# Designs tried in a protein design run: designed miniproteins, single chains, continued (2). Part 20

Each design is a single chain, and the fold is of that chain. pLDDT is the mean over its residues in the fold that is shown.

## One batch from the design tools (miniprotein)

Design m4710
Fold by ESMFold2-Fast:
Structure m4710 (fold): chain A 109 residues (1-109)
Amino acid sequence: SAGEEHLAAAERHIDLAEEALRAGDLEAALTHLREALAHLYEALEAGADEARLRELIRRLAEAVRELARALGSEAALEHAERALAEPDLARALQHLALALGELERRLRA
């Protein structure tokens, strides 16, 4: 299904972001985290499995926290922490979008 395809794509991008973080490639990590977020929005709209969405949102938020710490972005870290605490999936994704925006701004400054 479309939802399953978007979940698989999101997971792949999260895996690639985690690999980029381990390699110290912060720009590649940000790019993959942004792609993962886009696929998670599409999966949510397609009515994908909620438990799987929640797991991938948690993994995305953890990777965003690691990138925020690497870049010294307190604002991005706070948004990622809000995403981890947010039970509403759409609001969790909104917090992650704000975090990624802060990270992009800092990385390209």
Scores: mean pLDDT 91

Design m4711
Fold by ESMFold2-Fast:
Structure m4711 (fold): chain A 81 residues (1-81)
Amino acid sequence: LTVEDGLKAFEEGDYEKAIEAFEKALKEDPDDVMAQYLLGEAYFKAKDYEKAIEEYEKFLEKYPNNEEAKEKLKEAKEKLK
């Protein structure tokens, strides 16, 4: 399972592999909101804050009241200062 492979890589600190796995999951299922959120988290951990912002905003388009994702989006934007 692509998301499971990404989660394993994420837990191991291999954020490049995690990003690849979550991107592949989204290519196969663009409505996989878990993979969308996890892609944002993986970019955030990789310190690619611009891409993390993009992915969190896509997640919030589907779940606009998700407070955790809103907090992560705010944090990522603050990192770009």
Scores: mean pLDDT 82

Design m4712
Fold by ESMFold2-Fast:
Structure m4712 (fold): chain A 86 residues (1-86)
Amino acid sequence: MQRQLQEELVEAVLAAAEAEEAGDEEAVARHAARAEELAAQLSPRALAEAALALWRRRAERAGDAEGVARAEELAAAFAAAVAAAE
């Protein structure tokens, strides 16, 4: 369940970011509202995982190998912190 919501959230945030880069304020508002609805259905852990997946995916789309590496490092650090806490 949470994984499907995470994927939908990532898509909504990516769409909002693309709209923001294009200067389409209405599209930003629509996609941001969708992302907020999806985020409200996720646990804090699942939401953080979605944020890290979004960062990595955005870097991959941009061809930013450094950004992909940074996203992977943050995902590993987050996973370690989650394992240490719960």
Scores: mean pLDDT 75

Design m4713
Fold by ESMFold2-Fast:
Structure m4713 (fold): chain A 95 residues (1-95)
Amino acid sequence: SLEQIKKDVIAELESIAEWVKDKYPEQAEELRKLAEDLKNATSKEDFIKVLEQAAEVLRKLIEELKKSDNFDDLLYALYAGGALLWIERIIEKLK
């Protein structure tokens, strides 16, 4: 269960990074680094810490995407928002 959640979060962060890589390369790199940090998280405490860092990066990315007048960026903001809510829910359940 926890290992499956970890895999799903990694895939989600990598997916979002791929969507935004051309327009938001710094945020894409941060998300890819966090996905790698999740792969290396061996304790529940480390896992929670990286999830909280991912939530922070996603909040900042969503605010940048919302400033765009491009429809694709708004759609990416909605998807990233869903991912953020899911990650915050995982953090609450693990604490």
Scores: mean pLDDT 86

Design m4715
Fold by ESMFold2-Fast:
Structure m4715 (fold): chain A 64 residues (1-64)
Amino acid sequence: GDGEEAVRLAEEAIELAKEGRFEEARELLKRAQDLGVRAATHGDLAGVAEAGKLMREARELLGE
């Protein structure tokens, strides 16, 4: 579902950030955020929470 896909994209953004591919990581974070909003509207709060944690980790790797 949208929450599961948001988690997957956030995990990929973390790996891209570790590789120094910061613009690609930011693009995936934007997509993960959009999917997280959709997941929240469908009541997938657990998926939203997990994706949020991973997105925060990716932002820390980006120096944000």
Scores: mean pLDDT 83

Design m4716
Fold by ESMFold2-Fast:
Structure m4716 (fold): chain A 70 residues (1-70)
Amino acid sequence: MLSPEELKALEETLERFLKEAESVLDKESLEEFKKLVEEFREKAPSMSPEEAHKAWLELLEKYNELREKS
């Protein structure tokens, strides 16, 4: 499981990433991305560091997909 310090760093990274996404994605893609971030956020406390890293990479891949679609 992720430590409280790792979870805080992850939350700060996700918040920054969402701010960037707001300037890049259209409204529809942004809502979809926000939902993905929420799901990741909810699952993160129960993940191993390895699982969290993999999920974060998948989130980045989905972001790039949504950016291409926008």
Scores: mean pLDDT 79

Design m4717
Fold by ESMFold2-Fast:
Structure m4717 (fold): chain A 70 residues (1-70)
Amino acid sequence: SHMKEKGKKYAELAFEYADKGDYKKALEYAKKAIEYGQKVEGLYAMASAYAVAGDQEKMREYAEKALELE
């Protein structure tokens, strides 16, 4: 599916930017992953981005949201 492939690429980019410490781009691509149908992966990517940003509260919030959907 076209949208699923797009979402997967955005999730991959989100984790890549999080690994590089660029939490702003990680959040941007994580949100796009969710928009393109990769909700679980996108929510975990948002949690990773907030971890990089030092926002422990939002990290936990988004990780818990992702876990609830699995």
Scores: mean pLDDT 88

Design m4718
Fold by ESMFold2-Fast:
Structure m4718 (fold): chain A 68 residues (1-68)
Amino acid sequence: SVAELEAEARRLIAEAERLVREGRTEEAQKLLDKVDDLGTLLAILGALETARALGREVQRVMAELKKL
């Protein structure tokens, strides 16, 4: 379901944030890439608002990763 895909994406974002804090940048990037894939799937399924919200969260975590 859309809700299950959103929940998985949010879980991956939280894990990516932890990996960024630990300096594990390559692992964090892999999780963010997976979130982008889920966001694309959500957009195809018509969940555009959810996809946009996830995209904003990915950009936020990417900004933190770039500070390292």
Scores: mean pLDDT 86

Design m4719
Fold by ESMFold2-Fast:
Structure m4719 (fold): chain A 72 residues (1-72)
Amino acid sequence: MDRILRAAGRALDAFLSFLSSRDTQTRIEQLERLIEALEELEKAAREAGDEDTAETARHQKDVAQRRLDYLK
């Protein structure tokens, strides 16, 4: 449970930083942090048996990865 909350918090922080960032390099860095946090969230949720959270994290990771690929 604690791993899910920590990963979700990191994902939220990275997402908010991405939204508030104006320069491309900072946005790339925050998207990379978001993807990492979402991967941790997916893994932690699956280990906890929370498939809904794991599914959501995987979907959001894919969306963030597409945004990152567009910015690079």
Scores: mean pLDDT 79

Design m4720
Fold by ESMFold2-Fast:
Structure m4720 (fold): chain A 61 residues (1-61)
Amino acid sequence: SPEEAALRAEIDAVRARMAEHTQRLLDLIKAGAPDEEILRVAQEIVSLGDRLHALEARLAA
């Protein structure tokens, strides 16, 4: 269905964004960035993971 195709596309987009943020987190750690900045990016990754779980649950329904 168009709705299922849209959900799959959004899941792929969220996974790509998680990969980008994970690389950003590693770069910040390597650069010795402030703990607050590192924590903020880590929290964004957690939020994307929660969104991914919700989208996968909708696709499985």
Scores: mean pLDDT 89

Design m4721
Fold by ESMFold2-Fast:
Structure m4721 (fold): chain A 68 residues (1-68)
Amino acid sequence: GDEVLAEAGEIADRANELKDQLPEEYVKKVLEAVSEAFRAVNRGDVETARKYVEEAKKILEEALKKSE
């Protein structure tokens, strides 16, 4: 469970570091997915948390491609 939270936190930190370089809507979507991952871990649903972490990673990757 802790590794999922660590990865989610790293994704959130990355999005916040790049917030001035990324469209605001994508930063919001990444942080929303990360928040859902934290909620899933808090209820003991690690599998759902991993899905939200993967979604956040995909959204961040898409945002980076669109920012170039």
Scores: mean pLDDT 81

Design m4722
Fold by ESMFold2-Fast:
Order: sequence, then structure tokens, then C-alpha cells
Structure m4722 (fold): chain A 88 residues (1-88)
Amino acid sequence: SPREEAVLYARLTVLISGAYFLIKTAEKLKDSNPEKSKKLLEEARELIEEARELIEEAKERYPGDERVSRYEKRREELEKKLKELEEK
């Protein structure tokens, strides 16, 4: 339904935005508070994984929707940044 579609994309927006801000905050805290930085990266990983599952659901429900491809690209970019920060 249109309502379910709106809710799914709203959830994706919240998860992707949340992961982005956690990663950005973790990067800023890397030298001054490494333990807090690590915890924020772990929280970002959980949000990215939840977004991955919702993107797969969106692919099945809304095949060919350009928004799905856009969220998948954003998730992949965040995952790459997360891995870079976890590698030091």
C-alpha cells in the first residue's frame, strides 16, 4: 500500500541518516575518546545492517524503484567509511 511504502522509505531515511551521524561523530572522537568512537561505530554497523535488510525488502516489494538504488548506494558508501574507520 502507499502507506506501507512511505513507512519503509521513512525508516530507511532514519537508519541511513542515523548511521551517517554516528560515523561522523565517531571520526571526530577517534583521538580524544577512542572507546566512545568504537561504540558509535558498533551502533552505526547495527543501523547499516538493518538498512541492508530493509533495502532487500524494498527490492522485492518495489522492483525498479530508483529510490531503492539510491538507498543501496548510500548504504554501500557508509559501509566503506565504517570499514575505513575500523581499520584505524
Scores: mean pLDDT 87

Design m4723
Fold by ESMFold2-Fast:
Structure m4723 (fold): chain A 80 residues (1-80)
Amino acid sequence: MEEEKEKIRREVQEEMQDYATSIESKLTPEQAEEVRKLYLETMKKLEDAKKNSKSLEEFKEKAKEILEEFKKKVDEILEK
């Protein structure tokens, strides 16, 4: 279970990094700093979700929600 949770955490982290990288050329320096801060906050949320989830399925649901929130917030930063 812990090994599978770590795999999911890594996959979400990689998707977050890929998403951020895909829009990097569109960001101002100020927006890039906001995305960096958001990334760090989201990584903490993901780690907390991993520790607080009682099953693999629960963690998958939380991780998916965290990833979607990250993408939405990145899009909001881009619209500034």
Scores: mean pLDDT 83

Design m4724
Fold by ESMFold2-Fast:
Structure m4724 (fold): chain A 56 residues (1-56)
Amino acid sequence: MVSKPVSGWGSGIFTSLKIREARERFPGVEIEYDYKNEQIVVTGDEDLVEKAVRFL
């Protein structure tokens, strides 16, 4: 399993909606918002993480 940060995402409704959409499309990965670094973190199998990161 791998964990990958996706920078450039601030906290807000647009980010929340995008995370929700990504969770629905990639149920095999964990997607969470890191408030300290203002980024999305994707955790799971490498291939699924890569696809989720490319979607975001």
Scores: mean pLDDT 81

Design m4725
Fold by ESMFold2-Fast:
Structure m4725 (fold): chain A 55 residues (1-55)
Amino acid sequence: GVVTEEAEKRLARAAVETNAEGTLKELEELLEKNKDSELISKHVKHLIKLIEEEL
């Protein structure tokens, strides 16, 4: 489905409240696995940035 900006911020907040370190690691692994996908890389990098900003 389509993820809205508000939903992305909510996911970032939930990740920080639950397990920021583990979530960031999983997102970094997803980035490396999907480095050739511009759309996935852009979305995952945006989520990482949102999580880092909530720390």
Scores: mean pLDDT 74

Design m4726
Fold by ESMFold2-Fast:
Structure m4726 (fold): chain A 84 residues (1-84)
Amino acid sequence: MEALREAAEKEKDPKVKELLEKALELLEEAKRAAEEGDEVEAKKLLAKAQELALELLRARGASEEDLAEAEAAVAKAKALAESL
């Protein structure tokens, strides 16, 4: 979370900054859900944050291999959330 907050503060591209701020909001909501004992909701929110991270990687011009790995991680997080 702190690394994303620092990145948002230093980011000059408004579109990338907006995506970073949305990712931070989802991570804070996931943390709150986890603290309340709602593990299913926390994992769903984490999966949404990972989808936003994938969009950020695309906006930054990440390689197709890095994007494929990120997509696999997002799919795994969604499967884990659905299995609970």
Scores: mean pLDDT 69

Design m4727
Fold by ESMFold2-Fast:
Structure m4727 (fold): chain A 55 residues (1-55)
Amino acid sequence: SAMQQQIDAEIALLRASYASTTDPEERAALARMIALLEHIRATGRVPPEYQDLEF
């Protein structure tokens, strides 16, 4: 679906940023975002802890 393609594109961009970043804080933040998007991609759902932060 278009949504899955968008998520895949975002993951690819975040992984590229992770590979080029030398800042540990930036790497940690990027790793968390990648994990979140991979979870959404795999389940089609936002984790409950983040549902209140949408919209």
Scores: mean pLDDT 75

Design m4728
Fold by ESMFold2-Fast:
Structure m4728 (fold): chain A 116 residues (1-116)
Amino acid sequence: MMPPLGSGAPGDAETEERARRLAERVKEAISKLEGVEEVRVTATATVDVRTGEPVVHVGARVTLKDEYLSEEKKEELAKEIVEAVREAAEAEGLRVRSISVEVVGNEINVGMAAVP
């Protein structure tokens, strides 16, 4: 096998590529869910100081269609994101250290709610 292309900063090119694939897998899984308008997933690779093992920090931001902008749907989507991250991490052989999930509704100005 060929040696890696140079010694980079913490998180080698192989770990960064796996983290990128993890983000792509999560994005693909979540994009298939009903009511999802936009999905943005970021995976940042780092190294655990004690074990020397690569770990990833995952951030996911999902925009729901206005029709799906409910508390229940936001909670369901957050659970699906966490599960998708776990499955993708196992597939890529990565250990996830943290998951940050933000579920945002698409705010188009439908002004006609009573002013407070």
Scores: mean pLDDT 70

Design m4730
Fold by ESMFold2-Fast:
Structure m4730 (fold): chain A 50 residues (1-50)
Amino acid sequence: DRLVRALRLLLETDLPLPTIARQVGYRSVRTFSREFRRLLGVSPGEFRAR
């Protein structure tokens, strides 16, 4: 659920990764990036770049 909201924010906004992490309930961008990569196979930064 949190990662689905993060995906939406990554696609629909230009918000910085730390801001997205906080809005979806992660303590840090590092924790957010680790969980995102673990489930989707790519980091949030890599996902946004393309």
Scores: mean pLDDT 78

Design m4731
Fold by ESMFold2-Fast:
Structure m4731 (fold): chain A 78 residues (1-78)
Amino acid sequence: FPAFDPTDEDAVVRTAVNIARELIAQRPDLTPEEKEALIDRVVDALRTVLKDHFGVPDERADEIAARAREAIREELES
């Protein structure tokens, strides 16, 4: 993941949305199941980075990951 401020949850979520959007834009033939798998990968990577690289507590990392997943799905519906 690119560098970001882990204390700004909105910015972290926006970063995850941007990453997912770019990955999907490069693969327009993705099925709904493939899109969900890609979202899972982005969310898992975000959670790992928050916990392992930024020392974010598990509870907070889980909340940010859940928000990112929801935001990515909303972006794909738009």
Scores: mean pLDDT 76

Design m4732
Fold by ESMFold2-Fast:
Structure m4732 (fold): chain A 71 residues (1-71)
Amino acid sequence: SELREEAERALKEGEEAFKAGKYEEAAEHFERAARLYEELAKQGDEEAREKALEADIKAGLARIKVAVDKL
């Protein structure tokens, strides 16, 4: 589905941004991925529930990196 492809793309873009040290950009991509995977999970995609949690954790870590870099 388009929703699943967008979720996978957002997660990948977040991972690449995080590797590049672009933590604000990474957080935005991970937050988008989490929202998209949560929508898939609501429609019965059990794997998407795990991916949503993964994306939420990664978004939180990226936000922590943004906060630390501003200190």
Scores: mean pLDDT 87

Design m4733
Fold by ESMFold2-Fast:
Structure m4733 (fold): chain A 98 residues (1-98)
Amino acid sequence: MNELIDKAVIEGDREAAKEALIQASKEGRVGPVLVALMAIGRSDDPEVQAAVQRALDIITERLKADPKNRRAAMAGGMLQGAAGVEDPELDALIEKTL
């Protein structure tokens, strides 16, 4: 996974970025999902969209468990911005936390 992130960020390899994003999403690793997504940019690829949604779902569950988790709220906002998506449930949780 780290090798795929390095290829995505340093070499601009979009396929490595997509693989890193999908793998990080399946492993529940939100930070690496955000980094890989920043290398890809906004994508209409259903696999990328599904991986982003899994990461957003993880953040949503973390904020439901700890409504004062400012790091999770900030990560959720950044991930939504990078993906160009809006989740009304997650947005409401972020507003309550920040």
Scores: mean pLDDT 77

Design m4734
Fold by ESMFold2-Fast:
Structure m4734 (fold): chain A 80 residues (1-80)
Amino acid sequence: NKELVEKAKKLIEELRKLKEELKKETDVLKAIGLVLRAIGLLLELEEILSKIEDKELAEKLLKEAREIYKEIVEIFKSLP
């Protein structure tokens, strides 16, 4: 359980890094690649969170990841 929590936290940090990369990205094709990677990370995170016994903690981590993903989508929509 603790190992799954640490893995989930690392995936959330990777989502944050992708968000910062996307803010600096000017190439639309590269931006699409970053969004697809973020989708992959979110799917992996949801699978891991489904296995965590502490359901309140899992829900907090999922909410955090979903907010980061919403920010990623909004940044992508702001691209020409």
Scores: mean pLDDT 85

Design m4735
Fold by ESMFold2-Fast:
Structure m4735 (fold): chain A 101 residues (1-101)
Amino acid sequence: EVEEAEAEIARDPNNAEAWLRLGRAYLKRGDFDKAIEAYEKALSLDPNNAEAWLNLGIAYDLKGDVEKAYEYYRKALELGNTAAGFRLVQLNREGKLVKLD
């Protein structure tokens, strides 16, 4: 939950994992903009964190920003997160990517 993640961040604000947990808590709550902010903070601490890129893509996907979701899923996949590949397949299967120029 948000309160638990905030307590972890208060204990160690440079803990990228705590920022990832905060982002996930906001995603569960449907607060996608705050989830994005938390994941961006996690990435500022560890820019090679493939999981943070994946979760940033998920937040944009849930907001309906499929172009951003595609970009961030690709970034996560480039960094070795195979789950991002599955997300890219799902976007394409839903016909979202085929509507792009």
Scores: mean pLDDT 78

Design m4736
Fold by ESMFold2-Fast:
Structure m4736 (fold): chain A 68 residues (1-68)
Amino acid sequence: AETDAQLERLEKELEEAVKNKDVIGVNSVILAAATLMVASKNAGDEEAYRRAQELLDRAVKASEEIEK
């Protein structure tokens, strides 16, 4: 489904951004994951919401580690 494809793409983007120490790339994933969380919550998709939240948490932590 669309949400599954978006999550898969964002996970790959996060992996590449972390590998390259690309702060802008990591921040883009943070914004996209937060947007997907809001969309999933509005749609009542609890599983997609949890997956997007886990991605957001990972991206925020990666951003903090890169900028340190």
Scores: mean pLDDT 81

Design m4737
Fold by ESMFold2-Fast:
Structure m4737 (fold): chain A 68 residues (1-68)
Amino acid sequence: SEAEEYLKKGEEAYKKGDLETAAKYYQKAADLGSIEGAKNLAEVYREMGTPEAAKKAWEYMLYVGEKE
């Protein structure tokens, strides 16, 4: 699916240390309903040091734990 393609591109960018590109693709995957994309996006933004994303990462980790 398109979400899976974006997730793959985000993961490839993340492995290369390109956090900006990883965030871009994980955001696209999350916008398409990818739980994995949203989780990975939150982690990337935590590593980038954005306070708003740190809060979202914490809330999302709790929410995903309830669903999985």
Scores: mean pLDDT 76

Design m4738
Fold by ESMFold2-Fast:
Formats: structure tokens, C-alpha cells, sequence
Structure m4738 (fold): chain A 69 residues (1-69)
């Protein structure tokens, strides 16, 4: 868990994101992780938030990987 957050932070820094943006992305990722850990207990509202965060983070990772190439 901590290792994934550390790697994500490094990727965001290498991609040139400002500290403010990095912190926002890390919070979104942490929230996604919390929802994932409790997936069997998710409310319908939490499932909707989970899907949106997953989609947003996937798009962001693709953009970052493109910049690091």
C-alpha cells in the first residue's frame, strides 16, 4: 500500500505536476483505496464515486506515462 503511494508520488513529480496537484491526486488515490478495501460494504453512492475516481486516475496515469516516455 505505502509502496504504491510512493511510486505514484514519484511519477507525479517526474511528470512535473505542482505540489498542490500531487497532493490532490494522492488523496483521490487514497480514497479509492479505502473504497476498494470496503467494496463489499459500499453504498450505491460510494460505488458511483469509486467508478468515477478509478476512471479519473486511469486517465491521469496514461498521461503521466506518456510524459515519462
Amino acid sequence: MEEELEKLREMLKKAGLPDEQIESVLRAFERLRELEANRDQMTPQERAVYEELKKALDELKKKIEEKLS
Scores: mean pLDDT 74

Design m4739
Fold by ESMFold2-Fast:
Structure m4739 (fold): chain A 123 residues (1-123)
Amino acid sequence: DVSPEETERLVEYFEEIAEKLKLPKEVTEPVLEGIRKYGRRYFDPRFEELVRSGFKGADKNDVLLFLAAELARLRFDLEQGLLQEFQLEALGKVIEAAKKVHSGKELDTAEELYEELREEFEE
């Protein structure tokens, strides 16, 4: 079980990433509530459909919200010493798939945040 202190760290990572991706608070609040209630195990049901469709026909904010949640979770896993290479490879492929369907500075920012995380993991 994730402690309340550890859950708040995950919330902090998500809020920081969501702010960098310019996500409005109205979009982020349901995910914040889910993280606070379920910790690292929270997975928004909308994200399952996004992954299955390869982000085709998805709202850009939902794609960015998914990327913010995954980046935050992997940042938390790195801090805990739990991050594995296959998790980074999986997120990298997700970002590539999203960029084939959506474009914009926010997606470029998500890719930059992913590269920063990869560099920290490889140190």
Scores: mean pLDDT 80

Design m4740
Fold by ESMFold2-Fast:
Structure m4740 (fold): chain A 95 residues (1-95)
Amino acid sequence: AEEELERAYRLLGEAARYLERGKETGNVEDYEKARELAEEARRAAKRAAELLKAQEPSRENAVRFAAAGILIAAADFIIKKAEELIKKAEEEKRK
């Protein structure tokens, strides 16, 4: 569970960096990479939540479960933002 949370956090950080890079470069590939990394982060955070549900209830596990939920929400936000920016870049190429 902890390893999955750490992996999710790291992948989410990288996804955010690629999103910012895409804004600077105008390169759609950077937005696509941000989406892919955020999707991997979401899977890792979901895995952590599933492992935590299988454990006995504790304050520590409740905090970790809340952290997993926050990471899933953050990943969903980056995925949606990357998809919006990809769509916008494609529309600019059609004009």
Scores: mean pLDDT 81

Design m4741
Fold by ESMFold2-Fast:
Structure m4741 (fold): chain A 101 residues (1-101)
Amino acid sequence: MIEEGARRAGEAGLEGGEEGGRGAAHGAAAGAAAGGAEGGPEAALLAGEGGGRGGRLGGEGGAEGGARGAELAARAGGEAGGARGAEAAAEGAEEGAREGK
C-alpha cells in the first residue's frame, strides 16, 4: 500500500503535488521574508506550514509533501538565514511530493 499509495499520489498528485509544492514554496518564501529570514529554521518551518495550507486547496498529497519537504530543507539548510532555507524548502517541497512515488 505504501508504494501503491505513493504511486497514486505520484499520478493524481503529479499536478496537485507540483502545484501544492508551488503553494508551499510561495508560503515558505513569504513567511521567511515576513518573519525575518534570520529567524532560522523555525521561521522557515512556519513558512512551510503556511505553504502547506495553500497546497491543501490543490491537493492534500501536495500539501503534506510540501510541508514535509519544507521541514527537511529548513532543518538542513535553514541555518544560513531563513531566506536560503525558504529556497531549499521550495525545492524540498517539490522533490518531497515527487519522491513519494
Scores: mean pLDDT 45

Design m4742
Fold by ESMFold2-Fast:
Structure m4742 (fold): chain A 128 residues (1-128)
Amino acid sequence: MKEEKIKKARELLRKGFDYLKQGNYEEAIKYFEEAIKLYEEVDPKSPLVARAYIYLGIAYLKLGDYEKAIEWFEKAISLLPEEDPLYAVALYVLSEAYRKLGDTEKADEYIKKAEEVAKRNAFAKFLL
């Protein structure tokens, strides 16, 4: 059942995030990968997968696997509309990953984009 898979995926994301907060990045990755599988079985193009991709990318970033982190953040961005708060978050962590690789030009580009998107979304919130 689709609803049951989404509920289980959310529980797995929560547990993965708890491991991430504890610094247990390898266990966090396992939980995020299981959550992603369940979300993808329901709809592989769903924005619900994007949060799991961001968390997985953060875990790889913390482990020092900057190239894998970038791949997951780019996948998250591809699924998110610019108006989603997670879009700016994905750009911010993508900037951090490029900075860790020493690509300061791309890091500066993505942080500028993240700030522009965040300002636009914050302004829109005050117009509602």
Scores: mean pLDDT 84

Design m4743
Fold by ESMFold2-Fast:
Structure m4743 (fold): chain A 111 residues (1-111)
Amino acid sequence: AAAAPTDAELAAFGRGVARGFGLTDADLAALRTPEAQAALVRELLTALVDGNAAALAKRSAEGAERFRAGGARVADEAAARARAAPPTVENLLRILAEGVLRIAELAEAVA
């Protein structure tokens, strides 16, 4: 990409992702601990990895396996970042957004 997204753009994208999973702003605001935010980020990113890996397996079983391994690492790294960050909705949304973007780049690399 020619330009990195701003924190505001990442937060807006992350909110769209969370809404795509059926999460409301109230659901996000209820996550008041770093551990609760880390657990949600891992859950959502793992769901994205599993869904994309199933589609990739139809084209390449080896590519799908590489994608699952890389995606699991992205989910673990995002969860670790959430545990280390203040448990604000803005931090949650930015970390979620960055994880989704890394998973998308990984899917393109193994497709």
Scores: mean pLDDT 84

Design m4744
Fold by ESMFold2-Fast:
Structure m4744 (fold): chain A 93 residues (1-93)
Amino acid sequence: APAKTPEAAEAAARRAGREAAEGSKLAAAGAAAGDAAAEAAGAIKAVGGAVDAALAGAGAGRAAEAAALAAEVAAALGGELGAAAARAMAEAA
């Protein structure tokens, strides 16, 4: 069913944000293990989830969209921005 209410759109954005967060964790675990393939797979999942969260959140409001876009940027850049985006997504969930 389509996300018709702000609450439904927010729930869809949070679900996609959780996928992005999981992807970021997998990328970090791959990096720590020296597994470049696992790191890349996690990064791809993180970016995909962030994009889906931004699209789902467009009807829910600017905060959810901004958090999803921040997660996408953080997935590309890494570091402290990655940690900040993960916290923002956790707060949205």
Scores: mean pLDDT 61

